# Designed miniproteins, single chains, continued (3): the designs that were tried, part 66

Each design is a single chain, and the fold is of that chain. pLDDT is the mean over its residues in the fold that is shown.

## One batch from the design tools (miniprotein)

Design m10281
Fold by ESMFold2-Fast:
Structure m10281 (fold): chain A 71 residues (1-71)
Amino acid sequence: MDAARDQAILDRINNGYVIYATSDAITRRAMRARTDADRIQVVRDGARLVPAADSAIPQAVMTAYAQRVRA
């Protein structure tokens, strides 16, 4: 059942987790994700959810997701 997993992904994003990926293609998709469905799909495609406080996360990714979470 996918709905509970999808909700858990969104809950983490809404609580300050950011989508981070090592694949360039997945990273570009993550930065362009405009809907909840797009964000869920990027995580399903292999992106990770990482706390925003992790200093290893690129600032551009953190800034993009902070703006989307607050919009």
Scores: mean pLDDT 64

Design m10282
Fold by ESMFold2-Fast:
Structure m10282 (fold): chain A 65 residues (1-65)
Amino acid sequence: SLSPVQDRILGFLMLHPDEPISPESLAKILGVSRATVEAALDELERQGVIERVPGRDEYRLAPVS
């Protein structure tokens, strides 16, 4: 199961599938701390739902094959 912040992050990325986004931008958009967003992003990446863009502090939905 997803926490509320994880669910909101996924909803945002689903609406913007081609736009990688930084933790600080997500924190501002969602109105939560950067630490809260970073913890949620780490968990979603561990689950394989999102991926980090190589060489950048940005995340996107994991590609579906």
Scores: mean pLDDT 81

Design m10283
Fold by ESMFold2-Fast:
Structure m10283 (fold): chain A 120 residues (1-120)
Amino acid sequence: SLDEIIEEMKELFKEFIESLKKRLESLGVPADVIAELVKKLEELVEELIEKLKTASKEEAIKLLEEFTKKLIETLNEGQKRALAALKDPEKQKEVAEFFKEAIETIEDMTKSFIEQIERV
């Protein structure tokens, strides 16, 4: 059902944000940069989940497409801020590679949810 898909999305996006936070901390990204990115990502997820509660199937697909675009834009801005905060070129390379993989994960995850909603 759509409600089951919404609960799965909520859990997976929460796990994604927690994993992203831990990885950026391990890469030496400053706490204030991480906190701002995490807050923006959590706000986007909360807005999506709230809107999905009353959405039709067609509205849910459009909401997920818009959410995906905003999430990728937020991750790209987060990458720019993280890279600007780091002085070590090797750490900058690791952070850039991590954000590339994070964006690919989000694209795959959101595509999977859209396909699940289309089957409801």
Scores: mean pLDDT 89

Design m10284
Fold by ESMFold2-Fast:
Structure m10284 (fold): chain A 75 residues (1-75)
Amino acid sequence: SIIEKHSLEFIKKNKYNVSSTGSLLGAISYLLDQELSEEERKLIEETLEWIINDPRVPEKLKERARELLERLKER
């Protein structure tokens, strides 16, 4: 899907960019409803773990990232 491809490219380009955190979480939430390769799962996991651990990220976005990381680990 073109949307899946664009969502993955968005994550690759914007990981570690604090101002993009909300949009990254939106892209990840969409991708977790799709069939993911092992490489794609790893990229998503690394992105979510960065969000959870970066002190510059607001707590509400960290809470959302923890919920998405749980969803990833259950599949």
Scores: mean pLDDT 83

Design m10285
Fold by ESMFold2-Fast:
Structure m10285 (fold): chain A 74 residues (1-74)
Amino acid sequence: SEVEKLKEQLKPTVDYLRNVLRFEDEVVEEALKKFIEYALKNEVPEEEMEKKFIEIALEIDIERGIELIERAVS
């Protein structure tokens, strides 16, 4: 399965985000899901997969932070 191959290729990066950088599991899981959906529709070079995955994870984390601020000031 291409999905399983992508998950295997990103496992070290997932482990790094979770265990070293301490990203919330929900952020990492959503980022992995979004990256897989993106990669299935677009040709992503293997050397760019880690960077793209990290970019998606950061976008999700930032969006969640903005939503929290908006809720606090509403």
Scores: mean pLDDT 80

Design m10286
Fold by ESMFold2-Fast:
Structure m10286 (fold): chain A 75 residues (1-75)
Amino acid sequence: GPPPAVPPSRSVAEVEKEAERLRARLEAGELDPEQAAAAYRLIGAVESRRAHNEQGLDAGVAAHAAGLERAEAAR
């Protein structure tokens, strides 16, 4: 079957930069609620990975949960 898809050709650093750009747009209030929710989910996923690497699994899980909660609040 087709490959399960590798992420489309971005390094971890590039994905983090994308998340930072989306955060800036969120803070500026330039995104509609659906775009804001998607942005919070992506930002939360990136922050979860960073928190996990820096502070361990518990911090990563907490960061991910916070991101999902913000995404829901943005609806």
Scores: mean pLDDT 68

Design m10287
Fold by ESMFold2-Fast:
Structure m10287 (fold): chain A 99 residues (1-99)
Amino acid sequence: MVRVEAENEEAKKEAEEAIKRANLKADVEIEVEGKEKLVADGVQMAIATGAALGVPVRVRIKVENEEDAKAAIEKILEAVSRAVQNPGIPLEVEYEAKE
């Protein structure tokens, strides 16, 4: 799924139009579990693959606890900045706390 977040409706529509023109309608959902480092490496690989294929990538990451989720988010932002030119690839981090 391609998701666009913008401060106003006009900017959102313009971003959606750009995505449609690039014909990026494929949903790629990658689920990564494990240690913080392994999670970040998995996300970086997914982003690089999506960029190479010209496909928007939605990454959902399951980690053992909330602290790992926060660390994963920071590494995801770093990986996006490094692997691509922040083209608006939608990233989602979901964690499942063990009780």
Scores: mean pLDDT 49

Design m10288
Fold by ESMFold2-Fast:
Structure m10288 (fold): chain A 97 residues (1-97)
Amino acid sequence: KDLEEEIKKLEEEIKRFESIEAYYVAGAASYRLGKLYYELKKYEKAVEYYEKALEYFEKSNASKSVIKEVLENLAKAYEKLGKYEKAKEYKEKAEKL
């Protein structure tokens, strides 16, 4: 219920995990933060953290199911921003996985 405090904690966790090259957990924290910004209707921030999550998950060789979930949520966030070409691109990437 302290959403602002949860955001600050996740931002600090991402920095810490990145500094020790713990990319999978950095990806998970970034993905969670992206979802929180999406719920707040801050879609530009949601896209930023979903893209960061995707990068970390790719560096950690995360499963196709994890990467697919991030790509699907990236597509939804881009739709909310009216960027339909980008939304389609990420939907197609998720379907090819």
Scores: mean pLDDT 86

Design m10289
Fold by ESMFold2-Fast:
Structure m10289 (fold): chain A 99 residues (1-99)
Amino acid sequence: GKIEEAKLEIEILEGLALISLGVGELTKDASFAVEQVIKLSKEIVELGLKYGIGEYGYKVAMELLRRAIKLAKKYGDKEAVKKAEEAIKEIEKLYKEKV
């Protein structure tokens, strides 16, 4: 059904975010990885909210953004940390307004 399709799409987006984090680790460059994780996390939250699985999408997005912050801190990318923290606040606001 539509919920199962949405869960599969969220799993695919999560996989792409994890690949981006892996690239950041290999290249020692957090900037690209963090920007990709922010983009994918927003898509995950929107998809979850659209199909009535907002809590699931929110939990996946928060975990990915936490990993992105950890990567950015590891490589001293203060701007990437700030962008990811701002994305967390935006997603928290979006989730609270829709749920």
Scores: mean pLDDT 88

Design m10290
Fold by ESMFold2-Fast:
Structure m10290 (fold): chain A 79 residues (1-79)
Amino acid sequence: SNEEKAERAIEDLEQLREELRRFMATESDPAERARLVAGVRALLARYRAFMEEVATPEQRERAERLLAEIERLVAEMEA
């Protein structure tokens, strides 16, 4: 179902957030960080569009919070 697809997407976003935290703790090379940032931004745009189509209002709110946290990590990685 669409709701099950949205739950899987939320789980994927939670995993992405944890992977980014680990990457930030272990990688300080600006070039490697820039490559990851570009890839993550593209992914976030696709997840945002997907959630708009399939998610319930509650799931969308949860996804928006996760997306905002990931956006913050991406911004921190560029600093």
Scores: mean pLDDT 86

Design m10291
Fold by ESMFold2-Fast:
Structure m10291 (fold): chain A 97 residues (1-97)
Amino acid sequence: YLERVDAAKTKEEVMELAEELIRDAQKTLDYILKNLDPNDPLVREAIEKLGEAISLAREAVARIKRGQLTLDQAKELVKEAVRLYEEAQRLIEKAKS
């Protein structure tokens, strides 16, 4: 994700990456809720990080559509959402161990 965000040349490309991240994060969240123990502290933290990633990516999409962000600002918001998503994935891998 981070490399793809950095390579994006238009706000539309950044928005498409944010929408892809939202879909991937929602699928990961659905997987967690069906397959992992929600009382595990690592699982709870992963759920919180996925929620934050989805919210931030949705905010980026909304602000891009309203013309409120430059390309660089859009990239930074989506990169922050990606970092939250990657942190959630690391927590999930620890919970599986």
Scores: mean pLDDT 84

Design m10292
Fold by ESMFold2-Fast:
Parts: C-alpha cells; sequence; structure tokens
Structure m10292 (fold): chain A 78 residues (1-78)
C-alpha cells in the first residue's frame, strides 16, 4: 500500500512537470512534446519497476536519465 502510494505520486509529479513545461512552451512541436512526455513516463515507470526488483538500481537509473532530461530541456530552450 505505501509502496503503491509512492509510485502513484511519482507518476503524478511526472505529469505535472510535463504540463508546466508545455504551458511555458505552447509552440513546442508535437514531436518534442511527445518525446518529453515519453521520456518522463518511461523514467517514472522504470524507476518503479526497478525499485520493486532492486532498490539499489534506482539510484543508477536516476543518474543515467538525468543527462537525457537535461539535453531535452536545453534543446527546447535553445
Amino acid sequence: SELEAKIKRYLEEAEKAVEQYLKENPDLPEEKREALRRAVYETARQLAKMELSKPEEVQALAEKYTPELQALADEAEA
């Protein structure tokens, strides 16, 4: 129950982050909108899945996907 609550909260935060970003960038092409949404959802899902199997791997995943998220943000802002 507690674990599921945390997973759901992670997904909610992911959706809020995407919504805020899209609100600030309404002219963003659909391809970039979809890429951002997919990256966020995939990251949240993989974190949840890995946490269930290996909590230790969650830290490695966070570090791995951070550069990709930064690249997307930089490219959208540039």
Scores: mean pLDDT 65

Design m10293
Fold by ESMFold2-Fast:
Structure m10293 (fold): chain A 80 residues (1-80)
Amino acid sequence: MNPIALELAKRIQDIIVEKTGKPPSAELQQLLRDLVQSSIEDFEEKAQKVLDYIKKHYPQATEEVEKAVKEALKKIKESL
């Protein structure tokens, strides 16, 4: 299990709850599960799919999710 992906997924869930007052949609929950299960090589692709979904379905959360994704990508690059 990728600890950086797990931290990112939890942060995205918290952002969605804070902005909407509701848990993430079933489709977003599946995308976050895919992100947590990703290899380091697939992480950027899976994170981008989550971000694209957020931009389309949760535009109010987009800025904070983009910041979280950028921070997680930086941590991954620093661990390589």
Scores: mean pLDDT 82

Design m10294
Fold by ESMFold2-Fast:
Structure m10294 (fold): chain A 80 residues (1-80)
Amino acid sequence: GPDVSSLTPDSPSSELLEVLAKALGLSEEQVAALRPLLPPTVRELYEDPFPVLNALNRLKRLSGEELALALQTLSEVGAR
């Protein structure tokens, strides 16, 4: 799968979702449910992350640490 260090803001947002799925332990079913909500690029996801993050939290109740990790990872790639 993709490595967060290889991602750029212009990378497909689906590649960032694969990184987050591995980090957060998401099932293939949970990942499939999130894919239709993704904009084309990580930059676009970074500009409006809340629809995807809200859906993620509903599919898998995230701890504060898991939510912080997701937000930090998105910001680290999306703000490049």
Scores: mean pLDDT 81

Design m10295
Fold by ESMFold2-Fast:
Structure m10295 (fold): chain A 89 residues (1-89)
Amino acid sequence: SAREEKEKKVKETLYKIAKEVYEKLKDKLELDEEAYERALKEADEVMPGLSDEMKELLAEIAGLYATDPETTQKVVEEEIKKAIEEWEK
């Protein structure tokens, strides 16, 4: 269905955004291990149907937010903007 196709595309886009954010910041920011472990546990409880790879990336992004929320948010917003522009093509 059109809804299932859109849901798949959203999940693929979120994975791409999370991966790009992590790749850009992994050498610049130290990962907050406590925030990472908390986010990973919360993802397992709230989103058990999410892939392990996606849970890991979301937890890594949460750890980066805990270390430097301003820089992490800016990079996330830039990647979201790029994804929206790609969807409009």
Scores: mean pLDDT 79

Design m10296
Fold by ESMFold2-Fast:
Structure m10296 (fold): chain A 59 residues (1-59)
Amino acid sequence: MSASQRHALAGLLRRTRGVSEAQARRAVELLDAGASVREIAAIVPLSQATLSALLRAVA
């Protein structure tokens, strides 16, 4: 994932209701490491559908 996409996604996650700064940072780290949307949804208080929509928005 590009640095710009990483920054944009972290920003969107931090602005998302119920997501902490630490959760946003961890989610971006896992995505950069190749983790699936399902795995990321397990650590942030978001549905897979919401997380997929946010990923699509930064692509």
Scores: mean pLDDT 75

Design m10297
Fold by ESMFold2-Fast:
Structure m10297 (fold): chain A 97 residues (1-97)
Amino acid sequence: MRVSQAFGDTLERLGRLREETGSLGDAVAHMLGQPRPKTPEELLRRVAELLSQAIRDAGGESSIEPVELGGRPAVRVTGTDADGERLEVVLTERDEF
C-alpha cells in the first residue's frame, strides 16, 4: 500500500467515525483506543499519531514534529514509503469565530 493511499483511507475512516460519534475528538480517541483529547493542541497531536500509525502500517516510515504556522501551534507529519514517495502534511487549528 502506498503512503498516500494509507493517508486517504485513514482520513475517510476518521470522517465516518466523526459522523457516528458527533465529534472529531471522540472519533480519534476511538481509532487510537485512547481517552478523548481535551484541548485543540492535544487533538492535533492525536490526529498526527493516527496518520503516522497509518503510514507505518502501510510499511512506510513516519515522523511527527511540533511546528508553528503563523504564530499558532501546528504539527508536521512526514511519511516516506519503500518506493521513495514522500507525503508531508501540516495540521493546524483554524479559528473562524
Scores: mean pLDDT 71

Design m10298
Fold by ESMFold2-Fast:
Structure m10298 (fold): chain A 66 residues (1-66)
Amino acid sequence: MEEVEKAVVLSLARIGDGDDLLKEAAEKAGVTVEEAQNKMAEIESDKEKLKKVKEKFKEYVEKEKK
């Protein structure tokens, strides 16, 4: 997964926490807030990409369980 895509996944997982969480996720992924926002907008506009991001997030949560 790309660094920007990883930041977007973290931001989507915490829906409702606004720009502050997006900044934190972008810093952890090593990308700019602008890059993370642009990737988030791109994924939201593409239903198929959004579906893939949700599947990847589900796999990530399942792996963290153990």
Scores: mean pLDDT 64

Design m10299
Fold by ESMFold2-Fast:
Structure m10299 (fold): chain A 81 residues (1-81)
Amino acid sequence: SAKEKALKEVEDAAKRALIEVAEATGNNEQVVAAASARLNELYDETAKRIEAAKTEEELKRVVEEFKRRVEEVKQDILAEA
């Protein structure tokens, strides 16, 4: 379904960001844990929004917002590392 595809896309985006943080920080456990916690919070909020979405247009907006927020989290974490 469209919702399953949206969930997969946001899951993949979060996983990619965690890999990038790990690689950029030399697998710093504390930094990776902080990134994981923030990304998991965003994922939980976004998954609820995907479940509540009524149109494909709304799903696309939710996914695009998630990807933007993931990049913000990544940049914040890397700037503090």
Scores: mean pLDDT 85

Design m10300
Fold by ESMFold2-Fast:
Structure m10300 (fold): chain A 65 residues (1-65)
Amino acid sequence: SLKKKPTVSREELLERAKKRKYSDDGPEDTPATFYNLKTEKVLSEEDYFEKYNSEEAKKDIIPLE
């Protein structure tokens, strides 16, 4: 069978982002990785803040745990 990376679907990433919002019990808890829905690529924290700091770019970005 064909394996994919990441193994998490876009819908699962959205659900994880929602769970983070509801279960956030830590102050200044910032995820280290992000997912770009438009390009379907995982982004590092540096890539997110350097390349995707505009509102238009951020609308397609989902924070990962």
Scores: mean pLDDT 60

Design m10301
Fold by ESMFold2-Fast:
Structure m10301 (fold): chain A 82 residues (1-82)
Amino acid sequence: SEEIERLRKEAEELRKEAILAGAEGGMKVMGYSSLALGGSEEEAEEARRKAREVQEETDRRMEELLREAEEKEEEARRLEEE
């Protein structure tokens, strides 16, 4: 049905958003990690804190998107089995 197709498409879009969020976050973490290698000890500590903050935010965002995707996929499965 169109409803099942729509839910699966929405789930796929959310998974794509999670992948993109992970990629963007990963690039930012790498950027801060690189700064930690080239600066003073103080600059390195700040860069490591920022990298950790970005990683935590990225992980939370990905978990949220993947959870929403799984919920929509479960709804689609329920509709298909009814």
Scores: mean pLDDT 86

Design m10302
Fold by ESMFold2-Fast:
Structure m10302 (fold): chain A 72 residues (1-72)
Amino acid sequence: MLTVDEFFERLRELGEILEATGTRIVLKLKNGRVIVIDDNGYSYTITDTVTGKVTNVGSMEETIKVVEELNK
């Protein structure tokens, strides 16, 4: 299980954090793509701002996997 600090460390390896609140992270990936991660209390919603595609996952680990795929 990732801690919040480990989660943010993993995201920083994938890009630049433009905004971070208790419920929302805006991340600019190394490939120039901007994504939005929303914490919904029960799930995480990852929005690709280029395609408008939304992905819902149940954990921080799954969130990192989706972000890694979007960074390719």
Scores: mean pLDDT 83

Design m10303
Fold by ESMFold2-Fast:
Structure m10303 (fold): chain A 87 residues (1-87)
Amino acid sequence: MSYVLSISGLSREEAEKLAEEARKKGASATIAEGKEVQLGISGLDLETAKKLAEEAAAKGARATVSDSEGRVVYQANTNDDEEISAG
C-alpha cells in the first residue's frame, strides 16, 4: 500500500534532502517553489511517510500523509505552537 506525503514550510535545502531520502527508498518526489517551498512525495509505506513527516515537523514544517484515496491518515506539526508570547 502506498501513501503520499505533502510538506510545506521547509527551506529548499531541507526539501532537497528529504526528496533525496525518499528517492533512495524508491519513492517519487517533487519540489515546487512559490510563496513557500512545497515538497510532495509519493510511493511511500506508512511508516516511512510518518518518519519523514516527523523529520519535517521537527524543522518547523507542516506535513500531511494521505492514502491512495486522498484521505489524510497522519499529520505532523498540527500542535498549538502558538503558546509562545505574541511578540
Scores: mean pLDDT 75

Design m10304
Fold by ESMFold2-Fast:
Structure m10304 (fold): chain A 85 residues (1-85)
Amino acid sequence: SPEELIKELERLIDELLDLAEQLDNPVVKRLVIRVANLGQSVLTAVRNALKNGDEEKLKQYVYMAELMIELLRDVIRKVKQLLES
């Protein structure tokens, strides 16, 4: 459901931003924050489409949200591996 996607996006964005605070390299930290900001933009788009009842936009943004969740999970995994090294 769109509500489940919104909740998952919020959770992953918060986790990624928390992990970014643990990064010492400012270039890597900035890139990770940029990925989180892209996630936030997709989250806002899904919320707005859902609020406005725009079925066509909601369908498109739900697809983008699913892709963004996969990207956020991949980045989180890689950042955790870097922090454990």
Scores: mean pLDDT 88

Design m10305
Fold by ESMFold2-Fast:
Structure m10305 (fold): chain A 64 residues (1-64)
Amino acid sequence: GTSQLQQQLSALQQDLDQARADLERARQDYDRTQSIRSVQRLTGMSLRVIGLEFEIALLQKQLS
């Protein structure tokens, strides 16, 4: 139901906040080291943020 979707949206928003913090740390590591490992971490965190934003957008569309 709508209540369950709102709870899922809230949880995804919390996950997005965490993912954005992880992305910022990965960006700082890349800026400091510029290593292949830091590029891989930065790419992975960037994709996670994009995925969460997309999932939130789909859920918000269902709630409209």
Scores: mean pLDDT 85

Design m10306
Fold by ESMFold2-Fast:
Structure m10306 (fold): chain A 81 residues (1-81)
Amino acid sequence: SDEELEAIERRLVRAYLLSYTDFEAARAEAERLIDELVARGLISEAEGRRFKARLRAATSVEEFAAVLSELSARVLANYQA
């Protein structure tokens, strides 16, 4: 539903804002969200592994934001499929 997509987007925005104050907590929250998205079939296991690897490699808020943006776009694309 649109409400489910909006809830996912709110969690992504919260993780992004958290990255300014607690980068490790933001990364952990984003990884938990990715695992939930895989479990719900909104992204594939392969996509989830790639996003988690990129989150673990991210060393700045800008790199983290780029990963979250791509994750958002992928969820939207798969949701509309």
Scores: mean pLDDT 86

Design m10307
Fold by ESMFold2-Fast:
Order: structure tokens, then sequence, then C-alpha cells
Structure m10307 (fold): chain A 75 residues (1-75)
């Protein structure tokens, strides 16, 4: 399960919390080495465009879209 505390820190503009949340999601996925690498690269790209004004729901949606779609497709 995803920590609500990490989501709240990301909403406050904490990019470190966003990385920790993304890594936690990736670690819970049954991905190949290539899929995990692609998901991590996509997470880093998303960080560069992260708007600190985003709601918790919007942050979670972007994280799921980038990690699950990009990571899974590389398998």
Amino acid sequence: SVSINLLQQVQAGDKGAFLELGKLVISQLDLSAAGREAATAALNELLQTLDPKLSLEQIDKKLQEVILVKGIKQE
C-alpha cells in the first residue's frame, strides 16, 4: 500500500518524497530488469515536470500512468 504521508509530502513540493513514493511503487511491481529501468527513467523524467500545485489525486494518477504504462510495456 502507498503511504498517505508520502503523498502529502509530494503535494507540498518535496521531490525527495516523490522519488521515495515512485521507488516504493516500482518495488511492488513484478517487473523485469528492463521494465524496472524504464519505470525508473520515466519517474525521473516526470520529476522535471512535476507541478507543486498538483492535488494528491493528480500526483497519484500521474505516478500510476508513467510507472505502470512505461514499466510494464518494457517487459
Scores: mean pLDDT 66

Design m10308
Fold by ESMFold2-Fast:
Structure m10308 (fold): chain A 56 residues (1-56)
Amino acid sequence: SLLEIAKRFAELGEESLAQMAEAMDKNKAKYSPKIQANIVEGFEVSLKLLEMRKKG
């Protein structure tokens, strides 16, 4: 979920990305299901890239 992604961004020190993910979760009902899916996918990809970078 976006809230789980937000927590993981915060744990990585990416507070701005965490806040954006939380804001998108709060406002997700304003977007179509397709746009919601694209937003989640974008955050998931960003999280995975950051985790890979930190693992070295």
Scores: mean pLDDT 80

Design m10309
Fold by ESMFold2-Fast:
Structure m10309 (fold): chain A 75 residues (1-75)
Amino acid sequence: SAADNELKATMLELIEKDLKTLEELAETEEQKKRIEELRKKYDELKAQGDNAKMSDLIQLEVDIAVLELELIVKK
């Protein structure tokens, strides 16, 4: 539906912002590589557009949140 597509678009915008925040927080090469892996997943979901699964978008947000917590704890 149009509402589902709008929600997916909003989630992709939020994921992009969260990835940029992670990139600013990253201090080590290992942290940067982990963020690059998440960015690749984001690029794949963005390429799928309206065909992206909601569950995959939610899983990526969870993976990003977990990494953000790890970066905050390691500072």
Scores: mean pLDDT 84

Design m10310
Fold by ESMFold2-Fast:
Structure m10310 (fold): chain A 85 residues (1-85)
Amino acid sequence: DEEVERRFREMLERGEDPRKIAVEAIDLILKNGDVSSPNSEKMREVLELVKKYLETGEVPPELEPEVVEAVERELEELRRLIEEA
């Protein structure tokens, strides 16, 4: 979590593409995420679908529309943070 946040800040400072930043953040969470709880397994599945959506631009059939909207909202916030950095 702290490592993910640190690397995320570094990417923001470099002015990287918000989708690329989001993909790398998801990848770090998937690699270092706590899988000990039942909710973390479901979260991992959702994050893998979100990562695929971000990489391909195509919405996987398994990904809920509300999750897609949340992802787009996060990307807009990331874009704003990069512009302000």
Scores: mean pLDDT 70

Design m10311
Fold by ESMFold2-Fast:
Formats: sequence, C-alpha cells, structure tokens
Structure m10311 (fold): chain A 87 residues (1-87)
Amino acid sequence: SAGLSAARLAEALAEAAREAGDERAAEVLRRAAEVLREAAALEDEAEAAALLESHLPLFREAEAAAQRLAEEHPELVKRKLAAAQAA
C-alpha cells in the first residue's frame, strides 16, 4: 500500500537522520512515520485522509528535514532509501 510504503521511507529517513546525528530530524521523521502507519491501518479512506490532514504541520516539518538531510548527507540518504525499498 502507498501509505505503508511512505511510512517505511519515512522510517528509513529517520534512521539516516539518527546516523547523521540529527536527533531532531530523526524524531520528526519517526513521528511522521507513525502517523503514516496509523493511516495505513485504517479501513475507512476518509478517516485516513482526515488523520493525515490533521498532521499537515508535522508532515511539512518532516519534508523540510528530509530535504536538508538529502542535501547534507546524499549518499547516506540514498543507501537508507534503497534498503527500505528492497524490504
């Protein structure tokens, strides 16, 4: 599922942030991954959409953190994302 795939990518980025020593980015990405997993577990697509909508500020912060991480540590991010896609 797209939601579960997104959660796994966010988890991989959280690991990359942790390995890079960016604990704040790691926590933000981990929290985003948890919300994505919760949404993926919901049977009702409207409830899933509402849950994601209620966390837009978190997702915006996670996206900014992911972009900075990719700019500062591109090889680390590439390695972690490739591993997550293979899993």
Scores: mean pLDDT 85

Design m10312
Fold by ESMFold2-Fast:
Structure m10312 (fold): chain A 110 residues (1-110)
Amino acid sequence: MTEEVLERLDKLMEAAKAGDKQAAIDLVLYFYSAIAMNDLEVARRALQGLLENLPVVVEALKEHPEIFKYINATKILRDNLPGNPELDALEKQFLDAVAEIDPELAKRLA
C-alpha cells in the first residue's frame, strides 16, 4: 500500500512541476491524508512535492476552495489520533511556506 502511494506521489510531483493544477491539488490531499493517518513517509514525500511546486499549489488551492472541507475533515480525524511531533513539524513547514506567498490562505489551511 505505502509503496503504491509513493509511486503515485512521484508521478503527481512530476505533473505538478509541469504546471498541472489538479496534480497539485492531489498532492495537497495526499499530504493531509498522510498527516491524518500518521504516515510520516508519505507526508514527507508529499511535502517535498508541495514545496518544490509552491506557486502552482497556492494558485490551485485558490481555484479549488472546496478542498478546505476535506482538509478540515482530516484535521478532525487527526485530533482523535495520537500526536506525532514530526508530522506537526511537516504541517508547520507547509503552512509557513504558504504564508510567505498568501497569509490568508495559510490561515484557512491552519
Scores: mean pLDDT 82

Design m10313
Fold by ESMFold2-Fast:
Structure m10313 (fold): chain A 90 residues (1-90)
Amino acid sequence: SEALVEELEEKLAELEELLADPSASPERVAETLREINRLLKELSEKDPEGFKKLLERVARLAGRAARRFPDDAAVQEAADEIQRIVISFL
């Protein structure tokens, strides 16, 4: 679905912005990761080709979020869930 790909790309751009901001809230980062996870699951079911195109960027950004907030349980949990999904398709 083009709409799902565009929404996921928008959320990835939002996450990039948050990770570039030294004042970014870990709560907002965790929230954005959960939205990315939801969209990624929908995309994998409805548009596997669109899903595959975004896997590298999703994995890279989830990893960056986990490194940026190593002590935040919600960020770690959301990032780990995304990484498990990505690895299952590699």
Scores: mean pLDDT 84

Design m10314
Fold by ESMFold2-Fast:
Structure m10314 (fold): chain A 80 residues (1-80)
Amino acid sequence: MSKEELFAEASLALMRMVKGIVKVMESNGKISKEVGEEIIEKIDRKIKELEEAVARGEATAEDVRKATKELIKEANEKME
Protein backbone atom coordinates (compact mmCIF):
# COMPACT_ATOMS: atom_id res chain seq x y z
CA MET A 1 0.00 0.00 0.00
CA SER A 2 1.08 3.58 -0.64
CA LYS A 3 1.29 5.99 2.31
CA GLU A 4 -1.87 7.68 1.02
CA GLU A 5 -3.76 4.35 0.98
CA LEU A 6 -2.46 3.50 4.47
CA PHE A 7 -3.58 6.87 5.91
CA ALA A 8 -6.95 6.54 4.14
CA GLU A 9 -7.50 3.06 5.62
CA ALA A 10 -6.53 4.35 9.09
CA SER A 11 -8.97 7.27 8.72
CA LEU A 12 -11.74 4.92 7.56
CA ALA A 13 -11.12 2.72 10.63
CA LEU A 14 -11.25 5.82 12.86
CA MET A 15 -14.52 6.98 11.25
CA ARG A 16 -16.05 3.52 11.79
CA MET A 17 -14.93 3.65 15.44
CA VAL A 18 -16.53 7.11 15.90
CA LYS A 19 -19.74 5.72 14.36
CA GLY A 20 -19.70 2.94 16.97
CA ILE A 21 -19.19 5.45 19.79
CA VAL A 22 -22.11 7.58 18.50
CA LYS A 23 -24.39 4.50 18.53
CA VAL A 24 -23.34 3.74 22.14
CA MET A 25 -23.99 7.37 23.18
CA GLU A 26 -27.42 7.21 21.52
CA SER A 27 -28.30 3.95 23.32
CA ASN A 28 -27.18 5.50 26.67
CA GLY A 29 -29.34 8.61 26.11
CA LYS A 30 -26.35 10.98 25.91
CA ILE A 31 -27.57 12.17 22.49
CA SER A 32 -30.99 12.01 20.86
CA LYS A 33 -31.83 9.37 18.24
CA GLU A 34 -32.26 12.13 15.65
CA VAL A 35 -28.81 13.64 16.36
CA GLY A 36 -27.19 10.18 16.36
CA GLU A 37 -28.78 9.26 13.03
CA GLU A 38 -27.67 12.59 11.46
CA ILE A 39 -24.05 12.10 12.61
CA ILE A 40 -24.03 8.46 11.39
CA GLU A 41 -25.43 9.49 7.97
CA LYS A 42 -22.65 12.09 7.61
CA ILE A 43 -19.99 9.56 8.64
CA ASP A 44 -21.35 6.96 6.17
CA ARG A 45 -21.31 9.57 3.37
CA LYS A 46 -17.70 10.57 4.15
CA ILE A 47 -16.63 6.90 4.34
CA LYS A 48 -18.14 6.25 0.89
CA GLU A 49 -16.53 9.38 -0.61
CA LEU A 50 -13.13 8.47 0.84
CA GLU A 51 -13.35 4.81 -0.29
CA GLU A 52 -14.18 5.97 -3.84
CA ALA A 53 -11.30 8.50 -3.82
CA VAL A 54 -8.86 5.80 -2.61
CA ALA A 55 -10.10 3.41 -5.33
CA ARG A 56 -9.36 6.09 -7.96
CA GLY A 57 -5.93 6.86 -6.43
CA GLU A 58 -6.99 10.49 -5.85
CA ALA A 59 -6.80 10.56 -2.04
CA THR A 60 -3.69 12.22 -0.58
CA ALA A 61 -2.71 11.90 3.09
CA GLU A 62 -3.47 15.62 3.54
CA ASP A 63 -6.93 15.31 1.94
CA VAL A 64 -7.69 12.36 4.23
CA ARG A 65 -6.60 14.33 7.32
CA LYS A 66 -8.69 17.37 6.31
CA ALA A 67 -11.79 15.25 5.64
CA THR A 68 -11.42 13.51 9.03
CA LYS A 69 -11.00 16.84 10.87
CA GLU A 70 -14.06 18.34 9.15
CA LEU A 71 -16.17 15.29 10.02
CA ILE A 72 -15.16 15.43 13.72
CA LYS A 73 -15.90 19.19 13.81
CA GLU A 74 -19.35 18.72 12.21
CA ALA A 75 -20.17 15.87 14.63
CA ASN A 76 -19.15 18.01 17.63
CA GLU A 77 -21.21 20.98 16.37
CA LYS A 78 -24.31 18.77 16.01
CA MET A 79 -23.84 17.37 19.54
CA GLU A 80 -23.29 20.87 20.97
Scores: mean pLDDT 72

Design m10315
Fold by ESMFold2-Fast:
Structure m10315 (fold): chain A 66 residues (1-66)
Amino acid sequence: KALELSQKAVEAYKRALELQKQYQQALKDPSKKKEADALKKQRTDALREFMDLIVELTELAKKADA
């Protein structure tokens, strides 16, 4: 349970880092501003997924302690 959830959180974080790098590269081309905005949203969505997984993992840890 917790181990598999931790692995999923790591994968989500890795995905967010990859999107962050793509976003930074897109920012270097001002003519691709709309594309950079789309990448920014994708990065935010990936980070939200990571946070949701961390919250779920924390909730499970609390219930195991209770």
Scores: mean pLDDT 77

